# Ledger of designs, part 48: designed miniproteins, single chains, continued (4)

Each design is a single chain, and the fold is of that chain. pLDDT is the mean over its residues in the fold that is shown.

## One batch from the design tools (miniprotein)

Design m13642
Fold by ESMFold2-Fast:
Structure m13642 (fold): chain A 96 residues (1-96)
Amino acid sequence: SAAERAEELAREIARQLGLSEEEIEKAGEMAKELVEAALKGDREKLEELIKKMEEEMSNDAQRAALTAVLIVLKEEGAEEEIIKLVEERLKKVQKK
């Protein structure tokens, strides 16, 4: 599934960034949940997950998750507004 692909990609990116096993797992889990919410069009759940991510995850783990989500949402042909939301969040994390 798209969600499982996002989980795998996020874990791979996090691993390449040299993150801990805990951070790798969190990045994968978050990417999976974000893609599931995005493809369902559940904007409220997306905003909730982004807030949780900002409160509970390191900037590097957030970058790994958001990068994987962005790749998968573009491959799946997700709505431009959803893609833009993810891109804006990724930009904010990259500036820290």
Scores: mean pLDDT 86

Design m13643
Fold by ESMFold2-Fast:
Structure m13643 (fold): chain A 62 residues (1-62)
Amino acid sequence: MDREQELKYVEELIKKMEEYMKTLSPEEQEKAKQEMKPLYEHRDRLKEEQQRAAEQAARAAA
């Protein structure tokens, strides 16, 4: 359940970071890009973990 909220926040954060980067200096943009890499990986991992958790729950229910 909390994973759904985390995904929403991460997606909003990524979008906000992209918008924010446009207003920053090139130096700050590079820093933001580094920060975004883990965020993209974290989002993807959350999606994958949700799928695995759902499958595990389905197996337990079946």
Scores: mean pLDDT 76

Design m13644
Fold by ESMFold2-Fast:
Structure m13644 (fold): chain A 79 residues (1-79)
Amino acid sequence: SPALLARLQEIEAELQKLADELVEAVENGDLEKAKEIVERMKRLMEEAVALLEQIDPEVGARARRHAEGLVEAMLKEIE
């Protein structure tokens, strides 16, 4: 669906912006803001994974495992 692809592209752009904001928050020692950004990124990644699973369940399952690993890595960085 063109609408699903457009939403995935929107999520990708939002995640890139949040990744830049996360780096800035961590560099400034703003751990509270960093946690808020990680939670927003987690929600967007969960949405993207759900959309990918609707398109291709195998691709979605791989994306889910990668997203879980990325969230774990980000949380370890701010703990």
Scores: mean pLDDT 83

Design m13645
Fold by ESMFold2-Fast:
Structure m13645 (fold): chain A 82 residues (1-82)
Amino acid sequence: SEKEQKKLQALNEIRNKVLEALADDPEAATRFFQMLAKKSDNSSDPEKILKDWEELIEEALKEGLLSEEEAKELKEILKSAE
């Protein structure tokens, strides 16, 4: 459906932004992907995946892997998927 495609598009945009933000810090990237692996069991449900990514963004912000500005940008992408 259009709603599901919109959520999948937002998910891809979030992934790209996170990879871009972590590109200059391989250790932060490794830590982020460890957190992702813990939350994501290869679910193909875009709604479940977006919720997992929202939680990941908040955890990454708390651990200092993402700046407050980067986290805000990613949260705006999540809002656009609604």
Scores: mean pLDDT 75

Design m13646
Fold by ESMFold2-Fast:
Structure m13646 (fold): chain A 90 residues (1-90)
Amino acid sequence: MAEELRERARRLLAEARALAAALEAAGSTDLTPVARLALEATRYAALALKLEGHTELAIEALEEQIRAAEADPAYAHLVPELRALLEEVR
């Protein structure tokens, strides 16, 4: 189960990076679709860590993601969902 979630997280992160490159090449400044894929990747990664008994690492990783999202206007809109995920994995 945890390995399946980690594999899904890796795939979503790769898709997010590819989409970011494509949107930037197209001259788009709206990275909202990339941010959504990155959020889903984070969700699967956090759930995998929790299933493996590493809840504290999942919490730390989510807190880092929240700080990064708060610092970047392109990702600030994801902060409420990241905080909800943080409470879910507690």
Scores: mean pLDDT 79

Design m13647
Fold by ESMFold2-Fast:
Structure m13647 (fold): chain A 82 residues (1-82)
Amino acid sequence: GEAEEAREEALRAADEADAVAKASTNPKGALAAGSGAGLALIGAGVARIAGEKGAEAARAGAEAARRGIAAGKAGSGGKEGG
């Protein structure tokens, strides 16, 4: 279903963003990626509880995580901490 798919997408995006946050030595990059991961986890949780009514929150969280990943890589380094 839509909610399940959106939740899985958000959880995967959160996991990737969390990995980027943990790899970042730059506080700004880590914060951006970590914030994205947190939003994706919240969205996934909303989708789990509210089902279809939460699917949009999960998708929004996944998007935030993807933005956080990009910011984390740009802020601290896709190459040895920048």
Scores: mean pLDDT 78

Design m13648
Fold by ESMFold2-Fast:
Structure m13648 (fold): chain A 102 residues (1-102)
Amino acid sequence: MKEAAQKSLELMGAKSVEEAREIVEAGRRGLEALLAGDLERARAIAREIRERSDAPIAQAVADLILEAVRAAEAGDERAFAVYVTALAILVAGAEFTISQLE
């Protein structure tokens, strides 16, 4: 399990468990903001993630938050649900991967 988790972390482009944990925590805050309807906070979190890391997982998390904000602003409930679900799965999967390295 630890070997597979280490490879997953490397494939996500995170240079350390600490960097991966920071990205996951920011993604979780973004998810919480989206579910609370705080689109301004969600957008700010996504921009912060993009500015702090160019890792593939950071870009994926930021992109999902921004697409969810765009869907919500357009009143596209189906697209919003898809992006929020994708973000939740990505965050949960990354949290699980990090837990296997501890």
Scores: mean pLDDT 80

Design m13649
Fold by ESMFold2-Fast:
Structure m13649 (fold): chain A 90 residues (1-90)
Amino acid sequence: AARELLERGGLAYLQGKYEEAVRLADEAVRLARETDKRLTVDALMLRGRALYALGKYEEAKRDFLEAARLAEEIGDLETARALREAAELL
């Protein structure tokens, strides 16, 4: 369920359908949030990128920082660093 939403959201993002990518990523975050930290990180990254493409910089920054915190919790320090750097540019 959450993984399929993330895959569909990623495809929407690649097609420039940013509002659709946000909707799919939002649903993926809701489904993954309490059960799968890795999927939650990936969904927040997708939502943040789509929000950035829509000019919603404050919302994108919040998603990147939340994803960075969760990435740190699961030991993915490279992803966490990249997300914090992306957030600092907003």
Scores: mean pLDDT 89

Design m13650
Fold by ESMFold2-Fast:
Structure m13650 (fold): chain A 94 residues (1-94)
Amino acid sequence: GAEGARAAFAGDFEKAAQIAGEELARGDWLGAAPALMALLAKGKVEEAAQAIATGMRAGQVEAAREAMKMASKASGRPEDGEEALRLGEELARE
């Protein structure tokens, strides 16, 4: 829910990524999108990628992609969103 986004806006980017990753792992891409948007808005590409990797490792590849599409559009940072998705896919393969 709103917890991940609140963590990111408070500067707790690791907590925001953890919450978003757990939401993605459950297939809750709408719940994860606000936290991912907040991370991208703060330039936290690596933390956003960690959340994506968590979701993808749980088999939620489509949920992770949909959440990042929404977050990229909402944050106004499409290049950062594309990079976070790319890094997350790389991390999920390891």
Scores: mean pLDDT 87

Design m13651
Fold by ESMFold2-Fast:
Structure m13651 (fold): chain A 74 residues (1-74)
Amino acid sequence: MEEEIKKLEEEIKKLEEEIKRALAAGDVASAMQALARLGEVANRAIELAKEAGDEERAKKFEEILKKAEQLVLS
C-alpha cells in the first residue's frame, strides 16, 4: 500500500509537469488530457491514503488536483 501510494505520487508529479509544459506551449488539448489522467491517478491516491489513515497525504493529493483544475480550467 505505502509503496503503491508513493508510485502514484511520482506519477502525479510527472502529470503536473506535463500540464505546465502543455499550457506554456498553448496546447490546451494536451493539458486537458493530462488533467483527466491526473484526476484518475490523484483520486486513486486519495482513496488509498484515506484507507491507510493518512489524512495529510490525502489532503496533499486533493490540493494538487484542485490547483491543476484551476490552472487548466481558468
Scores: mean pLDDT 83

Design m13652
Fold by ESMFold2-Fast:
Structure m13652 (fold): chain A 89 residues (1-89)
Amino acid sequence: APLRVAGAVDASLDEYIERLRAQAREWLAAVRETGDAALAEQVLALLEGQIAHLRAEAKRASPEDQAKLDALVAELEAVRAELRAIRAA
């Protein structure tokens, strides 16, 4: 499959964040290139799940890690906004 699923049990937080960021960018690029509304719906659902998980983790994280996770959530929310705009066009 061209879409990646991020996650490794022993990955550092920074590596985990970069994998999720790269995955979201790949998903957005695929939707932009294809214009596929069904793909956009699937990617939106996956991002909503990831954002919910990251928000829950941020609440339990150290202040430094919370800031990193909150920054990633903001980036993923921006990707969601772009996907919704593409779907609406």
Scores: mean pLDDT 80

Design m13653
Fold by ESMFold2-Fast:
Structure m13653 (fold): chain A 55 residues (1-55)
Amino acid sequence: SESTRQMKEQMDLDAKIAARNRELAQQLQAEISKNPEQAKDKMIAAYKQSLQLEE
């Protein structure tokens, strides 16, 4: 089935992209640890904004 094959290919690709994004998130977390006060304030502001937008 062509449709099933396309679905499988997409899922496989998405999984690889997710894994790379996870690694990037870990690197970002390490950088936040070096400047926690600045990073924390920025993240809190972004989080509040996202809650309003995603509602």
Scores: mean pLDDT 72

Design m13654
Fold by ESMFold2-Fast:
Structure m13654 (fold): chain A 93 residues (1-93)
Amino acid sequence: SEEKELEEKEEEALKKIFESYDKDGDGKLDFEEFKEFLEDAFPLLTEGLSDEEIEELFKSYDKDGDGKLDFEEFKEAYEDFREKMLQLAEERK
């Protein structure tokens, strides 16, 4: 379907972004790599958040508790943050 094709293209783009922040190449993002991504991709969201609040967000997406986010956990976090960022952008128009 058209929606499935769009999702596949978006997933490939997200995978490339994920890989660009995966500095140690282990296929996962640690907290520092995730924070850098979040600050670069969603500066308006992170401007209002403390490091402790960002860590709580990170832990909420770390479903296996290994202290890192795999691609699926990262994708879920990105989709949530994108929605919040769009809401902030609308409020600031």
Scores: mean pLDDT 75

Design m13655
Fold by ESMFold2-Fast:
Structure m13655 (fold): chain A 56 residues (1-56)
Amino acid sequence: MEKEKDELLEKASKESLELIKANKDNKDRKTALQVTAESLRLIGDALDEALEKERK
């Protein structure tokens, strides 16, 4: 029953990569900080959802 939790984490990882790729052309310091914050937020949200599913 860990497959669904793994999919949430994988989705967050892929979404983080997409954000990095989309901002690859903009090397602005502000963009780099924003991408890092968004990536951490996505991973955090995925972990929280995975923990909730673990309770089942």
Scores: mean pLDDT 69

Design m13656
Fold by ESMFold2-Fast:
Structure m13656 (fold): chain A 65 residues (1-65)
Amino acid sequence: RIPLSEEEIEGAGRLGELLFGLPAERVKEAVRLVTLEGKSIREAAEEAGVPASHVRQLLRLAGVI
């Protein structure tokens, strides 16, 4: 897994808010759980309370998957 910088995680949160209307802090938590803690997209999305499909799309846009 490629660790994202804090700036990249912040950007993913803002992008999730802009594109999907999701809380930026929840999106940032899901991205951290996948990229830094090695959790699956499903597990990270469930813990952060955001849809797994949107987390997957944001990670694909960030070049992680």
Scores: mean pLDDT 79

Design m13657
Fold by ESMFold2-Fast:
Order: C-alpha cells, then structure tokens, then sequence
Structure m13657 (fold): chain A 55 residues (1-55)
C-alpha cells in the first residue's frame, strides 16, 4: 500500500541519516519480506546504534 511504502521510505531515510549501511543492506536482502519483518530488522539496527551511543 502507499502507507507501507511511505513507512519503508522513512525507515530507509533514518538508516541513511544514521549511516547504518548494514541495516540498509539487510532491508534490500529481505525486500520480499512483510512490512512487519522489515520493521523488526530496522528496530534491531536502531537498538544496536543506541546501545553503542549510550555505553
């Protein structure tokens, strides 16, 4: 759907802004996955980036 496409573009933009290139590659490798699965990948890379900044 158009909303799903907007969400995916927003998460890709956030990964680009945070320079999480491995997260972007993981999304590309799993492009046939559901939006929920793609969001799980995004959240995992976000959590890792936050862990590195907080420690």
Amino acid sequence: SADDQRILEAVKQLLREEKLEEGLKALEENRDASLDELLDIFYEYQAEAVRQEIE
Scores: mean pLDDT 73

Design m13658
Fold by ESMFold2-Fast:
Structure m13658 (fold): chain A 65 residues (1-65)
Amino acid sequence: GMITGKSPLQLALDLAKLARENPDADPEELVDRFLGQLNEEERAALLARFPREALIRAVESVQSQ
């Protein structure tokens, strides 16, 4: 089902912003911290569209800019 509130794409954009604000943070730890802030439905919906490894790679890419 669709989550109420933020879409998976919007959550991915929020994670990208968090990565820009924390350029020296460990990408894996940052992703896990972000996922820990979501409820179970939001986390499941996000991970169904973007695997954890893809989110980590996205954070690494944003932090390198």
Scores: mean pLDDT 79

Design m13659
Fold by ESMFold2-Fast:
Structure m13659 (fold): chain A 66 residues (1-66)
Amino acid sequence: DVEAQAKALVEEVLKQAELSEEEKRYVENIAYYLLLLKAGQEVTIDFELPESLSVRLGDVLRPPAP
């Protein structure tokens, strides 16, 4: 379920990582993109994740090391 995945991604990133307003917008854009795909729109748009945000998302999506 793309909608559930988009919601879970946004909630996990916003909940676990302290993000700037720009970074939150970027995560919301990713969720919006996933929702467009769920709506059956055949759109394949490549976008680049900023290196700093990519590291933060990697940390959030991975379990933290003990």
Scores: mean pLDDT 56

Design m13660
Fold by ESMFold2-Fast:
Structure m13660 (fold): chain A 82 residues (1-82)
Amino acid sequence: MKLDLPVIEDYEQLSENVIKVTLKPEVDIYDVLNVLTVNPVPGILGISSEEPRVLILTLEPGADPDAVLRAIDDLYVREVGL
């Protein structure tokens, strides 16, 4: 699914608690990982990266993926800028 967010291009729900997030090409995945390590987002239990633009997020049961993705977007813009 494509979201109208400055950092996130798309996401796909892999299971009830796991989402695959594709970052926009202009966004550095290591900057995103660093920001999320320093500024924990409520609802995220785990983060992994396996591709240059792809994050796999494990979410808390019942977490709103859209709220989590907006929080990631807001954190990146605030801490890194665009």
Scores: mean pLDDT 76

Design m13661
Fold by ESMFold2-Fast:
Formats: structure tokens, C-alpha cells, sequence
Structure m13661 (fold): chain A 60 residues (1-60)
């Protein structure tokens, strides 16, 4: 999906990136938020922005 592709395109530590992909694929919003909270502000902001854009692109 576009959301998973967006996460995979980000410059993140592999463990965090793979965790985020799994959380999205499993629909685990609680784990997704916990992983985002583990990231430094600039990386967290990049992930949130990319996810928001991917979700908008997948709607209509």
C-alpha cells in the first residue's frame, strides 16, 4: 500500500522502519504511536507527514 511504501522510503533505523511497517500492516495503532514516540522530533515529524500524505493519496 502507499502507506507502507511511504514508511519504507524514509531514512529511519531499520528496526524502527520494520516495526512501523508491521504495525501498519497489522492495524496496531497503539504500537505505531509507541514507535513514533521513540523517534527524535525530526524523524517523527517526517514519518507523520509521509503517513498523512499517503493516507490522503489512498482515499480519493
Amino acid sequence: SLVVEAIRSLDLPPEVRDGLVRAVEEGDSERLLALLDSLPQPQRDAVVTALARAVEAERE
Scores: mean pLDDT 78

Design m13662
Fold by ESMFold2-Fast:
Structure m13662 (fold): chain A 90 residues (1-90)
Amino acid sequence: SEEKKQEIEKKIKELRELAKTASPDLRNVIEQAIKTIEDLVKNNVPEEEMIETLRKLAQEIAKVGLKNKEYDELAKALSIIREIINILRE
């Protein structure tokens, strides 16, 4: 629905703002995740496939965030991705 797309776009903006405060490596992986999410939304990918991709993106972000010990930024990024998954499940 258009309402779900607007809620997801709001979460993408939050993720983009978070990326600005992260290290270059964490920022890069978050920016790549944002591009992937935007492409999935634009192409009207089925919700189940989108959720699976979001889980994989969360794992990629976690790998970089844990390596860099950016626990606060990582927790916020994972929270935003989880919120996008919850929007898709509604």
Scores: mean pLDDT 88

Design m13663
Fold by ESMFold2-Fast:
Structure m13663 (fold): chain A 90 residues (1-90)
Amino acid sequence: MDIEKDIDLAFARMLAWLLGMTDEELDALIKELGPEKTVQVLLVILKHPGTPEALRRIAEIVPKLSPETIRILARLLGVSPSAITRALRA
């Protein structure tokens, strides 16, 4: 039950550290997406940094994002926030 959630949370924290994220940025992602989807999104960014492929994969995982989460993902991918918004609607 909660064991899988705790494992995902620990993995998300490790991935956030590798990406140079702040605790506030990680907490914002987990609050909106949950630990499992946060892990999936961060792994996509690590595998496909700065590419249209990363934007497409993120859109498949999470169809709706807050402006705060869009800004965080834009910073991590090195793209504009509007690029993420367009990818989510494509």
Scores: mean pLDDT 77

Design m13664
Fold by ESMFold2-Fast:
Structure m13664 (fold): chain A 85 residues (1-85)
Amino acid sequence: DAIRQAAIEAYTAQGAGELAEEYAEKVVEALEAAERGDIEAAKEAAEEAVRLHAEALEKLTGVKVPEELLEEAIRRVQEQIEEWT
């Protein structure tokens, strides 16, 4: 629950509390799937978490994350999951 709590606190402090809850849920789902060896489920949850993080950044900064940067971030996270499992 440490990851969930840290994400909620960080995003709530910055005014994105609702996105913080969804982000935390997806991060936990990704971690739990990876621990089970369910690489595909972990990748899907990680992609959702990255997309929610991008939405939170857009809400906080008013600047949309470029699609190519978002796709690269998702690719890198999914590659990390493959390395860890």
Scores: mean pLDDT 71

Design m13665
Fold by ESMFold2-Fast:
Structure m13665 (fold): chain A 69 residues (1-69)
Amino acid sequence: MRSQLDALADELSKTTSLSPETLRELADLVADKGRRDGLSTEQTLSQFRKAAAESDRLHREVAARQAAE
């Protein structure tokens, strides 16, 4: 599971504006939550994709708001 999350984090670092460190921290949080909640590998990877997409969206929204001010 974690190795698959690490591979996905590397892929997402090339396709999103998020830093590799931020993606690693998200991967660790999602892996720990998935373990505690008894989620499958597929469910854990899905949660990581959603968390990364939301973080990227928020990062771009903050940048847009700063540009508007």
Scores: mean pLDDT 76

Design m13666
Fold by ESMFold2-Fast:
Structure m13666 (fold): chain A 100 residues (1-100)
Amino acid sequence: SEEELRKLLEEYEKRLTKEEVRLLTELMRAAGLQSLEETLAAMQAAGYPEVGRQHREEVEQIKKEAPNMSKEELEKRLEEVYERYVERMRAVVARALEAL
């Protein structure tokens, strides 16, 4: 249902925000960067915009398919997209660190 989708997406967004903040903080600390702006610039140079676009496309596809999914299937699909996004984000952080 739309209500179940909304609740799952809200939980998903909160989980993403926490992980993104954690990864940005790790990069900032490891690279000795002084600001969030410098950290984001390093991420952008390392492929962050492309990873963000792919993630948005995958989430939008789930939203389109959601009316035909069970709650369990929807949760599984969101978890798979989450895991791919985090893995891709970790690769961006690694590339940013190598370039600095």
Scores: mean pLDDT 87

Design m13667
Fold by ESMFold2-Fast:
Structure m13667 (fold): chain A 86 residues (1-86)
Amino acid sequence: GPLAQALEDTARAVFDLARTAPPDQRRQLLQLVSDLQDALFRGDLEAAIQAAQQLKRLAESLPPSPERERLLAAVDRLISLLRELQ
């Protein structure tokens, strides 16, 4: 469904950005996508929205790139869909 696709798109965008990110930011990106997936597995929508917002903030702190812009687009869609479930 749309939520599963948005999660998949977000995870792919995180992995693409992580490959080009410095080591500290790469670790943070991978931790946040893990936190997002764990929150969704537990059905914790608030924690999932928080993790997605932290991913967005981290992406905004990185230099502009096509990978960054894809993550921003994917995470904005994911946040919108998660808020519709509240």
Scores: mean pLDDT 90

Design m13668
Fold by ESMFold2-Fast:
Structure m13668 (fold): chain A 107 residues (1-107)
Amino acid sequence: PRVLSDEELRELLGNKLKDFLINVEKVDESTANRAVENFRQLLRAIDNKDLESALELVRQMAEHEPSVFVSYVTSTLIGRRLLAIIDGDEEMYKLLTEVLNELDRLK
């Protein structure tokens, strides 16, 4: 899978992912709203290099969100980790590796 741009992520986390979860995956609206908002908060924590908040958010997501949604989150974080390599951002690489290891531990 390719890495999503910031513009593509804004479109996804606007209405597209929520609408797809409700209409295609048949997820109820309250669950879809919670999942998308938690994903927004996770990306904000990652952008701020806030490891503690990111870990707490992925624990909540892995436990409470649909598995298909968790797979979208995992794919996005793998892509962001590849961007950290391109940017030479060792701090971001380490943060994303720890978050991805936590998601793997919760399977």
Scores: mean pLDDT 81

Design m13669
Fold by ESMFold2-Fast:
Structure m13669 (fold): chain A 79 residues (1-79)
Amino acid sequence: GDSELSDLLEALARILTGEDTSDFDPDVVHSAEVIVEKLTEEQKKEVLELYERGSDDPESLRRFVRILYSMHKQPPPPP
């Protein structure tokens, strides 16, 4: 859900800024570390911009999901 995406986005932002992640679920931190290794420098900047806009903002979370899909595979076709 949105809460899981918000947690993942916050964990990613903390990893990218060198902040402590010990208060997060280890599985979320592990997922974020794997994602960071696959992100381009441009995608890392976009993730930080989305986090600055709000980790609970629906539009930011939708854009974040698109970044995750572009990293692993092409985004799903539009409806």
Scores: mean pLDDT 74

Design m13670
Fold by ESMFold2-Fast:
Structure m13670 (fold): chain A 80 residues (1-80)
Amino acid sequence: EIDLEAREALVIIQAYLGAKSGDKEMVRKAAQLALELVKEDPEAGRRAAETFRYGSKINPKVKEEFEKAAEELDKAAEEA
């Protein structure tokens, strides 16, 4: 549980940094971590999807990456 909470926090931090910097690679890395997390905790996956939808509103340079990641997470959480 603590390890899952720590990984969720890391996803949020990386998403925040990607949104602020406009770094598409950082956003993609955050998405990869979130997809690994959703397999173990679908609820954490849904929270990550909401975080990514919010991130898409912060910086237009990474909007598409955040939107795609949120859609993938929503689907993975529903299928879990």
Scores: mean pLDDT 80

Design m13671
Fold by ESMFold2-Fast:
Structure m13671 (fold): chain A 92 residues (1-92)
Amino acid sequence: MLEEMMERARELGREAARARDDPERAEALVEEIGRLAKEAEEKFGPDAAKLVVAAAVVGAAEALLEEDVSEEERAEARAALAAAEAEIAALR
């Protein structure tokens, strides 16, 4: 189901944010999110890919806000979180 794919994307987003000091791991996780979004698009249509990507952004932003990050990174994470949550709400 699409909701299960979104939950997996959110978890991958959290892992990617936590792997920010490991660029190879972060890149691999972003690629996995991209593959999941493509699968969602093929099964459920183009809005499903947007929902999967938005869920990943929510996960990443939430994980960054749990960390001791700079005020700039914190502001960017809050903006990304708000935008992703708005997109999910608009598509559901």
Scores: mean pLDDT 83

Design m13672
Fold by ESMFold2-Fast:
Structure m13672 (fold): chain A 87 residues (1-87)
Amino acid sequence: SEIEKKLEEITKLIKEFLEELGDKKYTVPEELIRALENLKGQAEQFKHEELVKAIEELLEKISSGPYNEEVTKKLYELLKKISELLE
């Protein structure tokens, strides 16, 4: 399905971002933000309330200021939810 393809795409982007993070504080890539916004729209159409909420909380944290540990935490939480949906 289209949502499964978007879940795989976002999983890859999140993992790549997290692997490069380390001790450095990076700006969240625009590509990842756009992918999250697109996934949220798909999740809303499929009525995946938990996924919508996770994406909304993450986007809110990204928009509220510079990258921080809370964004990292929300990215790991989203990866966990996606892995559960793909099984």
Scores: mean pLDDT 73

Design m13673
Fold by ESMFold2-Fast:
Structure m13673 (fold): chain A 88 residues (1-88)
Amino acid sequence: MEKEAEELLKRLEEAIKNEDWDTLKEILRQAEAMAKELFGSLTAEEQAVFARHLALLEDLKAAEKGESEPSPEAQKFLAALEAAKKAE
């Protein structure tokens, strides 16, 4: 799982650089599935952190569909992604 997570992060960075939003969305979906599988093995504190990240991913998916406006945390995440893209 850890090695798969590292590979997923590498693909995420490449998708951001290439502005490939379809690939980015698929990577985020895979990360969400991995987080759900790992969740049961985590401590209560770790579960809270994962739940927050999972909620952020769901919020981003809803915003992409146009169903809701992204939360302030999701907006900060999107801003960070755009800043990373601009840095290259």
Scores: mean pLDDT 58

Design m13674
Fold by ESMFold2-Fast:
Structure m13674 (fold): chain A 99 residues (1-99)
Amino acid sequence: ELKEVLLRLLEALLRGVELAEEYLAALEAGDEEKIAELEKRGEELLKELKELAEELRELGGEHYVAEIAARFRALPAAATPREELALRRAVLEEARAEL
């Protein structure tokens, strides 16, 4: 139960990284229509993340959210936004593997 909700949260966060990668590509291309599409998808994902975080908190797993946030804050300096996203992906994949 708790592990299942945490896994869903980690998967949603990984989708967020993928969405951010697409957003960076759309910004570089000047694709305003794609940017608008990705912003809507981001809003839907944010709602999903809030619901999953609340469910995880109700199951007593709120410390996992704090731990993931702490791992993101501890990341080394990245030269580009794409490198930062790669580091965040690695953190999330590591957290998922620890389950």
Scores: mean pLDDT 83

Design m13675
Fold by ESMFold2-Fast:
Structure m13675 (fold): chain A 70 residues (1-70)
Amino acid sequence: MKEKTIELAREVIKRAEELKKKYPQFKDEYDEVIKLAREAIENAEKYPVKGYALAREAQKRIDEIEKKAK
């Protein structure tokens, strides 16, 4: 669980950084996604359930922003 949470969160951060360069108009929304993903990593060790939930929330938000960017 911890390893999957960290892996998911890192992928979301990489994707958000790439999308911030491509769609700078959504920079603030991508920054919030990165913040959630980083919080997921911070919680992964001590609170694995919370960490995983935060990583999933970040993934969901980045998918929603990407759909709006069309």
Scores: mean pLDDT 81

Design m13676
Fold by ESMFold2-Fast:
Structure m13676 (fold): chain A 55 residues (1-55)
Amino acid sequence: MGERLLRARRLLVETDLPLSEIARLSGFPSQRTLSRRFREVFGVSPRTFRRAWHA
């Protein structure tokens, strides 16, 4: 569900946790799965999204 992606997005903005930890906390089986799903919905990878926030 989109709720897992919204949780991951919030953690990416509000924390500096590793992407592997964010994937786990958001209920994704892997960082790779999180990255693919995040790109499908938001048009950018989680890493790219975080870089835009942590300039």
Scores: mean pLDDT 80

